# Ledger of designs, part 106: designed miniproteins, single chains, continued (5)

Each design is a single chain, and the fold is of that chain. pLDDT is the mean over its residues in the fold that is shown.

## One batch from the design tools (miniprotein)

Design m19674
Fold by ESMFold2-Fast:
Structure m19674 (fold): chain A 92 residues (1-92)
Amino acid sequence: SIGEEMKKLLEEIKKLGKEIKELADQLEPHAPRETAIALAVATVILSEADFLYSLFPHMSEEQQKEALKELKEDLKILEEIKKKLEEKLKEA
């Protein structure tokens, strides 16, 4: 179901958020500005994803499909942030 897909996607987003925080904590002494920006972006995405999921039962089918699409795009942004932090940490 669309609801099960949303739940799995939210769980993946939350997992990436935790991984990003752990990477940022390690990188902060070497790149404080880049880590602050990465954490700020990730925090906004996580907050919006939680809010969107809370609204999901009140959405039309069309709105639910758009919400799912937006969360998939957010997941890709978090994956890219994680990758950039991992690359930066290897250079530190």
Scores: mean pLDDT 86

Design m19675
Fold by ESMFold2-Fast:
Structure m19675 (fold): chain A 68 residues (1-68)
Amino acid sequence: SMELEEEARRRAEAALKEIKTGDETVIRAAEHETGVPKEEIERLLKEGRYEELLEKLVEALLAHLQSE
């Protein structure tokens, strides 16, 4: 639904802002919350692929919100 999409995007944007600090604890928390592998998050950060990382976080959070 639109509401779930908005919530997923809001959470993804907040997570990306924190992830950009490079803090391993934050990245592990993001992996736990979204299900996106820590290695993939770190790779996309290293490559500066922030738009792609954001989209992956949004998709992952949407899947989790729909799955409970």
Scores: mean pLDDT 80

Design m19676
Fold by ESMFold2-Fast:
Structure m19676 (fold): chain A 95 residues (1-95)
Amino acid sequence: SSRSQAIKLLQQTLEELGKLSEDNPELQQVVEDFSYRLQRVLIDHRSSSDKDLLQEIIDVLRETRERLRELPPSPEREQALSVLDQTIEQLESIQ
């Protein structure tokens, strides 16, 4: 299902972001906040349509991307931004 595909993609995204943040405390905090917000969205939208859930997930990803842009420039930050951009594009293709 679209929901199942989105959850699998988000799990992969969180694993990649976790690895990128291991040596960067500021990035780690943004990733932890992102993970928490995703858990909240999944709980709050258990009975919602797949479309409504996907839109809320995409909104959280976009806000997380903006938060990453506020951090000091680093190779890990740039890679994390790329991971989020790729995840957003893949989620937007799920119908």
Scores: mean pLDDT 87

Design m19677
Fold by ESMFold2-Fast:
Structure m19677 (fold): chain A 61 residues (1-61)
Amino acid sequence: NAMEEALKKIFEENRKKYDEIVKKLGVKELTPEQQSAVDKYFEEVFRKNLEYLKKLEEIRA
């Protein structure tokens, strides 16, 4: 779906900006586990956002 493609593009762009900010702030002192959790969080948010939008579409249909 075009919606999924658009959201993926937005999330990828946001992810790049986030990584740059994190490096500038020195957040790399966080554990690898915490950094991995952030990565998984962005992926999970993307999926949940798609699911939420589909649910809203069904409610308004």
Scores: mean pLDDT 69

Design m19678
Fold by ESMFold2-Fast:
Structure m19678 (fold): chain A 65 residues (1-65)
Amino acid sequence: MSELAKKAQEAAAKGGASEAGAKKVGETTHRDGPALGGAAASMAGKDGGNEEAKKEGVEVARQGS
């Protein structure tokens, strides 16, 4: 897994995403790139009702793009 994918997964987990949700963000970032990883983190935040997960995921994607 790329370092960015790992950071995206950790950011989603810190933002309150489930372990499965955070893993999905990491896998999406690794497979489809940082922009799609950020989108996955945004979805995880919306699903959990947690804006922090969205914000952290977008920031990680921005750093990787």
Scores: mean pLDDT 63

Design m19679
Fold by ESMFold2-Fast:
Structure m19679 (fold): chain A 119 residues (1-119)
Amino acid sequence: SMKHIEELVKKIKEALEKGEAVVLAGEASGEANKAAGSEETTDKKGATVIGKNVEGAKEALRKAYEINGRKASDEEIEALAEKLAKNFTEEMKEHIIEQAEKIIREATALGVKVEVYVF
């Protein structure tokens, strides 16, 4: 629902203002799996990571890899976290929030429930 989307966007905004990292995770419903024409997606999860600081981004990336059923080395997590934090600027913050809202709205339209994890 629209109210649920607004509550998730607010949670993301508040977390980023506090310098926390977030993971957007979508778990496909049975209806969304049928609509997508995917015959093997009962366990399909997607995750998007947003982080302003390196330490929060590391924790968020570990959660995202767990959700996606993938493993990464500590060195890979560190390199990706540094890249995410370097690319997160105050100038880009509003754009990143707008992209997060777009992801939530598009996922919701496909019947995918989005969960937000804060680190």
Scores: mean pLDDT 68

Design m19680
Fold by ESMFold2-Fast:
Structure m19680 (fold): chain A 81 residues (1-81)
Amino acid sequence: SLEEELEKIEEMLEEAEKTTDEEKFREIMRQIIEYLKSSKDPRLRELAKLFEEIEKEEDIKRAKSSARAMVELARKELEEE
């Protein structure tokens, strides 16, 4: 379900946020993007495009904040249904 897929993304993002290693952060972000791209849900595929832009951000702190904001927006959209 979309709920279960989003919960999985939230878990991966929490792992990314806790890492202090830039390479590990980029690795987890790529895993999230791959997971989102493989989804049959068009909303999650749209989120993948946003995450591709975020992954290219030089400032890791900004990248983490942007990724969190996008996931929170996706969660709110799902809860309003």
Scores: mean pLDDT 83

Design m19681
Fold by ESMFold2-Fast:
Structure m19681 (fold): chain A 77 residues (1-77)
Amino acid sequence: KVDEFNKKYSKKFQEILELYEKDPEKAIELLREVMKELGFSEEDINELIELFKTNPLEALRKLVEKMVEKIEQKDKE
C-alpha cells in the first residue's frame, strides 16, 4: 500500500520539480492542489509551499513524511 503510494506520488513530485524549473507559479499551484487532495490543512500547505520556495527537495521530503504519518494514523484508527 505505502510502496504503491510512494511510486505514484514520486512521479507526481518529479513532475512538480521539473515544472518548477520552467514555471514556478504553476508548480506551486500544482503542489498546493496535490496537498489539498491529500487532506492537508491550509496551514500545512502554506508552510510546505514556503519551504518549497527555499528548498524544493526538503519540502517534498517533508510532504512525503506527513503523508506517511496520515496513512499510519488512518490505519491506527
Scores: mean pLDDT 74

Design m19682
Fold by ESMFold2-Fast:
Structure m19682 (fold): chain A 57 residues (1-57)
Amino acid sequence: TDEVLARISEVTGLSVETLRRLRAESEDRAQFIGRVGEAMAARGLSEETRAAVRALL
């Protein structure tokens, strides 16, 4: 949902627009989770931040 994207944006610093694009490019929820995980890793986000985002997905 857009509320989940807004929360992920708040936690990760990724824009809602970027997250919306990743969701649109993903075939399913697992692929979307994987793409968000890669974007977080590329930004060097902490394990705690990545775990919090996974809990929202």
Scores: mean pLDDT 77

Design m19683
Fold by ESMFold2-Fast:
Structure m19683 (fold): chain A 71 residues (1-71)
Amino acid sequence: SPAAVQQQIAQMNRDMARQIARIREQTAADISRESDPRRQRLLQEITDGVIAMLEAMTNVVNRKLLEQAAK
């Protein structure tokens, strides 16, 4: 049902948000231990790229689930 698909999407989005939060916390901890500002910036840029890819993948999955439910 459309309601079941929406609940599945909501659960996946909550799980992804928790994973992203853990990644951000880990990067903040790694940056706090790093003394080189260039390496701090590189760690942040890598983390931002990883998060952007995870969000892009989540959007693709959400779109495909909604398309499947519409059939």
Scores: mean pLDDT 87

Design m19684
Fold by ESMFold2-Fast:
Structure m19684 (fold): chain A 80 residues (1-80)
Amino acid sequence: AEAALAEAIERAEKIAKAISDQYGLSESEREELIAIAKDTARETAARLLAAGVPEDQAVRMAAIEAMFKAREKAKEIKEK
């Protein structure tokens, strides 16, 4: 469970960094995006694992949710 949670968080950080680069975010905006993605992945993976979802599926679903959340936030930042 702990290894799966760590993997989900690591994937979320990589995703947030890639999205930050794609949208041309500043260093502070990039840090905000990474924090949001990591928190989303941690909460989602923990919830799914507690519900009995297999570790591999929980990691994939958490990474996907983190990706969508990060993209939504990146768009919000750029629209201001």
Scores: mean pLDDT 84

Design m19685
Fold by ESMFold2-Fast:
Structure m19685 (fold): chain A 73 residues (1-73)
Amino acid sequence: SARERALEAIEELEKLEAEAKAAGDKEKALRYGTALGLALISLGVGKVTGDDEFGAEMAEKMLEKAKKGEAGL
C-alpha cells in the first residue's frame, strides 16, 4: 500500500541518518535527517488531505534525493 511504501522509505532514511551519525559524517547526517523530516511532513499532509499516495511519492523522492546528494536538501 501507499502507507507501507512511505513507511519503508522513512525506515531507510532513519537507518541512513543513524549510520551517518555513527560514522561522524555530519554533512550526510544533516542531509538524511532533513530528508527524513520532509518525508514525515509529507506523510502527515497525505494523512490530513486523504492523499496517501502523495505521502508515499514524496517520501520515496526525499530518499532518492538524499542518496544522490542533491543540492535541494
Scores: mean pLDDT 81

Design m19686
Fold by ESMFold2-Fast:
Structure m19686 (fold): chain A 74 residues (1-74)
Amino acid sequence: MKASDEQAARTVASFRALLDHALAQARSAEEARGWVAALERMVRTEIERNSLAPEYAAELAALLAEARRRADEM
């Protein structure tokens, strides 16, 4: 396994924890959507800035899609 794989896995875990925390703290659907939009921009910047393996980019995209659905259901 490449050393960068450990960092990428930590990045995915960090974004997942941050999304779960933000959605749990959101007091409205509008606030939840705001948090998801902010995190989506951060994820896009991370993918564009780093040579992130496609597997981790796909995991981040799936995590954001799930979070968007959860926010829309609030």
Scores: mean pLDDT 75

Design m19687
Fold by ESMFold2-Fast:
Structure m19687 (fold): chain A 92 residues (1-92)
Amino acid sequence: MEITVRAYLESGEVLYEGKPVSTVEEALGQVALAMDLARGSGRPLTIEIESTASRETMKELAEGILRVAATLGLRGTVEIEGDRIVVRLEAA
């Protein structure tokens, strides 16, 4: 399993690009860092996660992402599209 996490602004500017990781825990750690950067920027953020993981693992990632966002007071939507998860966060 390989998971890549990338975060960017609506302008296309990359705020965060993580190294590939192999666990949900490591991926959620990278997501938390990206979300903290978004919270500091005060701007809408898109987080894109690509993974060769199973659909079950992708759902676990999506649920974990929503929990992290809620903990940080961020609102957004999460969509699973095959091997991709797209998270769209509102401005904080």
Scores: mean pLDDT 79

Design m19688
Fold by ESMFold2-Fast:
Structure m19688 (fold): chain A 65 residues (1-65)
Amino acid sequence: MDGYEGGLAAAEYGKAGDLEKGAEAVARSGAGFSTGLAVAWGAQQGASDEKAAEGGREAVEAGSK
């Protein structure tokens, strides 16, 4: 999946309280696990799905270096 899809999945898992599954979704898109945790945690703290998806996309772009 791309970073946008990974970010959306991380947001859903984060809101459900499963930060590890959220982090894994972003990591599968090419970002680091710690970055995925940050995206999932942000969603749990009230970030929108769109903002989480954008964060996931940016993280994959940065992580692919």
Scores: mean pLDDT 68

Design m19689
Fold by ESMFold2-Fast:
Structure m19689 (fold): chain A 72 residues (1-72)
Amino acid sequence: MEITEAATKAAKELLKRGDQVTPDEAVEIARKAGVPDEVVENARKRLEELGDTVSAPLAANIIITEAVRLER
């Protein structure tokens, strides 16, 4: 599975969770979607820098941008 395809699947699941997610919830969803550990850890670090919770759309965007960065 392409990294960005897995990240897009994770983003869709994040948006279904509601308005806010924790970094742990976001990375668990990303792992279940098949996002590689390197992307998951980079996304976790960025999410933790934002605080204990982040908006689901923002978490989705971070996962997608880290996936795109790794594919480059």
Scores: mean pLDDT 79

Design m19690
Fold by ESMFold2-Fast:
Structure m19690 (fold): chain A 60 residues (1-60)
Amino acid sequence: MVRTIEATEENLSKLPSRFRITLDGKDIGDFNRSVFPQKYIADDVLSKLLGKTITVEELT
């Protein structure tokens, strides 16, 4: 299922175990919540997302 959320630290911590993020129609990538906000998602990626409305797609 696809969800649109405000990218806050709290909202990002509650995402599914695997998900895809899209920002303004641009695919940001596939993420595994167990490693987010972690070493695999750099501060530059987080700064692109924080405070913006993002689309999250749950992956199995």
Scores: mean pLDDT 66

Design m19691
Fold by ESMFold2-Fast:
Structure m19691 (fold): chain A 97 residues (1-97)
Amino acid sequence: ADEVYEKVLKLLEEAEEALKKGDLETALEKLKEILALAESGKLFPLSDEQLEEIKERLRELLKKTKDEELREVIERVLARIDEYLDPMAAIREVVLG
């Protein structure tokens, strides 16, 4: 768990630096690695507090880019984390909506 958390924080830092330099290719590569960890379930041994910190940093990146592919990757990671943190809300909307 700790190794995954440290890896994600490093990938976020590298993506942030790439965006500051206008290096969209590097930023996209780092964000796709985070997405792969989320889609493989490797993020979800992390604590709720660690996942919320990752979400906040992803939301800050989303505010800093207008690139459609970067925004899509960030939004997909956020959706996977949100689904894990509140799976019952999604079930309630499907059943009651």
Scores: mean pLDDT 79

Design m19692
Fold by ESMFold2-Fast:
Structure m19692 (fold): chain A 84 residues (1-84)
Amino acid sequence: SEEERNRRAQQLVEELTPNERRVLEAMNEAFEKGVKELTARELAERAGLSVGTTTRALRRLEEKGFVERRKVGRRTVYSPNFRP
């Protein structure tokens, strides 16, 4: 059901730190607005965080299965595996 889907999404988000949640929200908002690729630097600017903080958050989000990392030429880009 939609309620069960929303409850599961909320429970998964509750496991995130404030910085991890901010990065994930910034990523999801950008993708909803038609952005197809995001680097750690672009996510840092959108989330209002340092690149170092954003990179650490992205690594943890990848480990938790919320984001996917891929290489495009010499760039590392990120995409959401989960949308809250």
Scores: mean pLDDT 78

Design m19693
Fold by ESMFold2-Fast:
Structure m19693 (fold): chain A 64 residues (1-64)
Amino acid sequence: MKFTPEEATRLLVRLVIEFGVTFTPEEARELVDMMEAGASPEEIAKYLHEKYGVDEKKVIELLK
């Protein structure tokens, strides 16, 4: 998928609210860059699961 910078930022806010994760400015930038580069929902979900322990399936559902 591909996001605009504004859409990627809104999605980061939703991830904070839904999963209670806290991003450093550097981690937030990495996620925005990944989303803008067209990373799949599965790639984003795996990254978040490995780094923050969030449920991959729930992340994929949020990104659809």
Scores: mean pLDDT 76

Design m19694
Fold by ESMFold2-Fast:
Structure m19694 (fold): chain A 93 residues (1-93)
Amino acid sequence: RKQRLIDFAKAMLEEVLGIKDFEIIQVEEGGVLVKAEGKYYYISNTPAPPAETRPVVVASMETHYERLLGEPVTVWLPDTPEELALLKRYFGY
């Protein structure tokens, strides 16, 4: 379970952003918190929620992880065709 989340996060960083070097900070059921190129990302294994709820969900998640780390965190919800293809490859979405 954790390995599939890690493999997905690695694929997101490598195939979408071209980043090969990253540090795993925390693995959760819903995603992976990573540090890559001096920035923190929470990479979700769930597609982006509907537009009407997305800003509230993102803001809530970013606030939660920023409080844990003391650093800005970008919540990365899959919503592009390439990101959704990675979700299908790893999780069958």
Scores: mean pLDDT 76

Design m19695
Fold by ESMFold2-Fast:
Structure m19695 (fold): chain A 62 residues (1-62)
Amino acid sequence: SEKEKLLEEAKERIRKARSLDEYVKVMRDTIDRLVNDLGASDEEVDDVLLALAREWERVQER
């Protein structure tokens, strides 16, 4: 689905992020696309944000 594709794209962007600012930009871009482009529910947005936060935590371990 387009929502799954967006999530995987966002995760790849976070894996390449080198700063907190880049992480925040990926989060904001992803929320904007989910809500405005794909009509995502609050629950779907929360699930994506949690997945991206977990990916950011993994990047910090590198």
Scores: mean pLDDT 81

Design m19696
Fold by ESMFold2-Fast:
Structure m19696 (fold): chain A 88 residues (1-88)
Amino acid sequence: SVEARVEEELRRQAASIKRLGKYTPLLLTTKPTAPREELLRELARLKEQLDKMSETYGADIPEEVRQEAIEISQRYLILAAQYLNQLL
């Protein structure tokens, strides 16, 4: 599932961050707003939306869809930082 794929990717990323000791400002300043399971479900939903946009449009994304994809990507990054913060 997309949820399982996202969880695996984030767990691998957390393990790498711990091993290398490389914490970004986003990770250091991000405060979790929800439990991990809720964040993971939302991350999976956002990832599914981005995957569908990529599959539908490829490189030729209309401007309105491109702006929406940027907003979804920004939200994904913030929630991913919150999820990672709880694993670190």
Scores: mean pLDDT 82

Design m19697
Fold by ESMFold2-Fast:
Structure m19697 (fold): chain A 71 residues (1-71)
Amino acid sequence: SLRERLRQVLEEYRPQMSPETVAKLEEVVDELLETGDLAGGARRIVEIGVEHGQEDLGSLIAQRVADVYAE
């Protein structure tokens, strides 16, 4: 399912993130699946990355989420 594929993206990067960051990203993925707002979801992932000092990782995850969602 799309949910499983998006959760797999987060699992790939889980060791590089704090549990708090992972929880916030899981919430964004859940909202994305409910709303279909890919642009808003991607922006929120980038913002979470910035807030946690992981801007490059946040941008990478946002791109991966967008790529998976577009399939």
Scores: mean pLDDT 84

Design m19698
Fold by ESMFold2-Fast:
Structure m19698 (fold): chain A 74 residues (1-74)
Amino acid sequence: SSSNQLLVEAVRSLGLPTEMQDRLTVYLLARYGNVETIAALPEEEFVADVTAALPVSRETALRLHRLLREAAAR
């Protein structure tokens, strides 16, 4: 789906190792399902969820959320 492509592209743009990109993508799809659901979450809630589940920095989680919100608002 278009939403899945946007998610993969956003995660790829973060510059994380491939293994971490794959883990993050699987986690986001399993937990939230789509970009629209993630974009609707409060930024602080998304960051707290991601950083609790995966060894991703707060800065990276914030950047990801902002990219997905921008993609959803297109």
Scores: mean pLDDT 85

Design m19699
Fold by ESMFold2-Fast:
Structure m19699 (fold): chain A 90 residues (1-90)
Amino acid sequence: MLEEAYRRGAGAAATAIVEGVRAGLRTEGELRRRAEAATEEVEEEIRRKYKDDPERAEELVKAARRGGEEAVRLVLGALLRAGLVRPDPP
């Protein structure tokens, strides 16, 4: 369950970054914002599914959030290092 939630968050964030790049986005901040929004949708789906068990919902939300953050770090970091995405303007 925690691993599944982590994977859902990571997948949503990674997909949002890839789709953002395909749509022509090239800045770190905009791609990070899209990834965060996608992870938040997963968090809301978890809260709805586990509305009768809020403590479990919170643990699953934390796992999904960790997954999303890890995907942003890995995918966006790789794109920045490759020069395919640029850092935010000063």
Scores: mean pLDDT 87

Design m19700
Fold by ESMFold2-Fast:
Structure m19700 (fold): chain A 59 residues (1-59)
Amino acid sequence: MAREALEAGDYEKAIEEAEKLIKQGKVREGLRIKGEAYVAAGDWEKMREVAEELDKLDS
């Protein structure tokens, strides 16, 4: 599961599982996990992109 991969520090797997959530229609949950994974991995550019997508959903 995406959360378990994130807790294990497997950020690449967490992102892949989060993309599966997005495909299932759980877009907000998937984007949140992707954001957490990018923050933990230090990928600030990708984290910003995810934050912008989440902001669009809240609009």
Scores: mean pLDDT 79

Design m19701
Fold by ESMFold2-Fast:
Structure m19701 (fold): chain A 91 residues (1-91)
Amino acid sequence: RQIQLVKEAREVALKAFDSGTPEAGYIGATAVAEAARQAGDENLAKEASKIRDELRKLYEQGASPEEVREAVKKAKEKITKLADELIARLQ
């Protein structure tokens, strides 16, 4: 069901962000965006997609390790907060 899908996507995203790479962060943000879209939360889907696109830019531009670390940390905080809010609404 929708709540399980979002919880699973949140776990995948957290594990991806913890790896610290922009590629894994991109995958994690994509998973949450897809789950949010299926759950009908357009706001979370848009926010997760925006984070996905920013991480993709870092990957394409060859950003410094410091820029990558900061972006991944901010993405983790933002995505987990939004996913937790959606999970609460679906209960």
Scores: mean pLDDT 76

Design m19702
Fold by ESMFold2-Fast:
Structure m19702 (fold): chain A 85 residues (1-85)
Amino acid sequence: MEIELYIGIKMKPSMTKEQAEAAAKDMIDEAEKKYGAEVLDVSVNEDYIFIVLRFKSREVAEKFVEDIKEKYKDLAEKITADLLE
């Protein structure tokens, strides 16, 4: 069963808007190419990134969330992820 992931990332205050936009693009590229995700929505507002993705399975979505939390742990102040069926 396909699952939707709602992911929000608050970047640290030291990060610029351009760096946040670059991080969002890298995250989308990884989601599509490595995890086979469909991109439903993307918004970047200064230091906040919000992305909605659709995955083929919950397990794939959960693995992506873990990889993103690890990859961006030094750049992000807060990462939130919600899975919706």
Scores: mean pLDDT 83

Design m19703
Fold by ESMFold2-Fast:
Structure m19703 (fold): chain A 61 residues (1-61)
Amino acid sequence: SMERLRRGAEAAAEGGPAGAYAAAGMEKKDSGQETGDRFVEALAEAGASEEAVRAAREGMA
């Protein structure tokens, strides 16, 4: 759900790039690319750094 993704993104944003990388990879693996893309958007909306957003995208590769 979007609420789950938003809460996960907020936690990952606080954890920094390493947390964002791992969380985004898990979202893509478990729920697919679409969910991973939404997670990255939620990270940016939560105010994550550009480094964390970049790491999340790399985690989905």
Scores: mean pLDDT 75

Design m19704
Fold by ESMFold2-Fast:
Structure m19704 (fold): chain A 99 residues (1-99)
Amino acid sequence: SQEELEARLAELVRAGKSPQEIAQELAKLVPGETISVIVARVPPEKREEVTAALRALGAAVHVEGDTVYAAVPTSKMSDAAAAVARLGGRVLSIVEAEA
């Protein structure tokens, strides 16, 4: 579920895991689905708009300061990255879980 993915995403980010490790661990919670993790820098004034747009795409989202972490199905990754850029955020990295 999105709630379980967001809780696990938050734990992994706070534990200092890399985007690759985060993607791989979250993929275990959604068997049969390919997961991508997007890491973006978002100004505080755009944070609510960006997180709402990402959640509308089915993303699990975690925010640490100005950094937004989003786990999405890989099929929606391009739309999620485009939404971040359109709303004034900067995509820093995108990592897909290894099959």
Scores: mean pLDDT 85

Design m19705
Fold by ESMFold2-Fast:
Structure m19705 (fold): chain A 99 residues (1-99)
Amino acid sequence: DAALAALAEEAEAYFAEEIEAAIAAQQPRADELAADNSFETRAALLRETLARFRALVEERLAALRAAGADPAELERLEAVAREMVALVEAALEAAEAKA
């Protein structure tokens, strides 16, 4: 389905941009706090970023539901969001294993 594929691509780009923006917004704080405890500071900032991303996804999906979005489209967007969350969680777990 071309329309569903286009929506999925837009959602993937949107979620990617939002998580990148959230990480970039934390960069000055990360640089400042890295002197105190670089690993724990980075892990804490990634967890904060992940929590903010989850909240953003829930808000976005709620808005789309209120607008009458197709359930299949919502399912696709939820799958994309879950995949991105899993990638961040895997990165955190790998970082913690190397600490």
Scores: mean pLDDT 65

Design m19706
Fold by ESMFold2-Fast:
Structure m19706 (fold): chain A 79 residues (1-79)
Amino acid sequence: MTVVITTPPIYIEAENLEEAAKKALKELGLENDENTSVEFLEKSPVTGEENVVEIVRRVPKGLITGDDLEVRHLVHLKK
């Protein structure tokens, strides 16, 4: 079974979503994580704001718990 944990929204000052994604990955320490995916969403499911970056970190299968874990971060433009 896959368990998804959504963290509180992250607000990043950037010129565009691509730069916001880069800054968020660096801030979260995930810029070199092969188990991390980045998706651009038309709207935030939490705030309703347009153009949001969704960063999902997958915890690999084979951990002691037997469940797959995904940690989801929603990144918004602050300006």
Scores: mean pLDDT 71

Design m19707
Fold by ESMFold2-Fast:
Structure m19707 (fold): chain A 73 residues (1-73)
Amino acid sequence: PAVVTEEKEVEAKKGEKITVTFDAPRPGQVIVELRNEKGELVAGKVVDAPAGTHTVEIEALEDGKYTVKVTVQ
């Protein structure tokens, strides 16, 4: 079953890269979601990752506060 492995709030400027580090307990699909202060999904990506610690980047489209959520399959 999928599990949320990292969730954090960040403040970013337009065009800024937001980084999130997470641990994958096994090889699998990782879903990264960026939500704005209103809780709207504004960006996302899906990557395949081996087990271990990884860092993912996602770009902020506008200035503001965001929540980044990482889910491992």
Scores: mean pLDDT 79

Design m19708
Fold by ESMFold2-Fast:
Structure m19708 (fold): chain A 66 residues (1-66)
Amino acid sequence: IDDTKAQAQTLKDKIKELVKKKGRPPSSEEIRELGEEAGLPQDVVDYLSSKSVDQVLADLDQTIAQ
């Protein structure tokens, strides 16, 4: 459970760093790659990569808040 929260936080941080570095939101492909790097399961990565960046961040915030 704490590990899942840590993975969600890691993905959120990676998304924010990518936005800061590139000056644009990540694409679905970039979200997939960042999710894999954060150690999230493939099913979760596939789900998140199908969403908008705003929706991904909201889902991650919900996971972290649990």
Scores: mean pLDDT 78

Design m19709
Fold by ESMFold2-Fast:
Structure m19709 (fold): chain A 92 residues (1-92)
Amino acid sequence: DLVARLQELIENGEPGVQTLAEQTLFLYRLGKLSEEEVREIIRAAEARDEEKLREWMKRLQKLIEQLSFEEYEEYLEFMLGEKVKVTEPIPR
């Protein structure tokens, strides 16, 4: 179970790996990451492949920047463990 492996990394990983695993879990649940991409991230984290982890951090950051206003609000709620409302939305 990919979700169980991500939860293990969130609970027992180093701070940078924990953040990467949390971002991966969120984006996977939104359908922004394929199952194969999630497996690659988990393998890199378990292997402590710093080069691969840096590459994935860049890719995940780009995906987060491409989130809609609504998706980004959900992302902040997920990462902070609390409900967040952005008071200054981007006008569209």
Scores: mean pLDDT 77

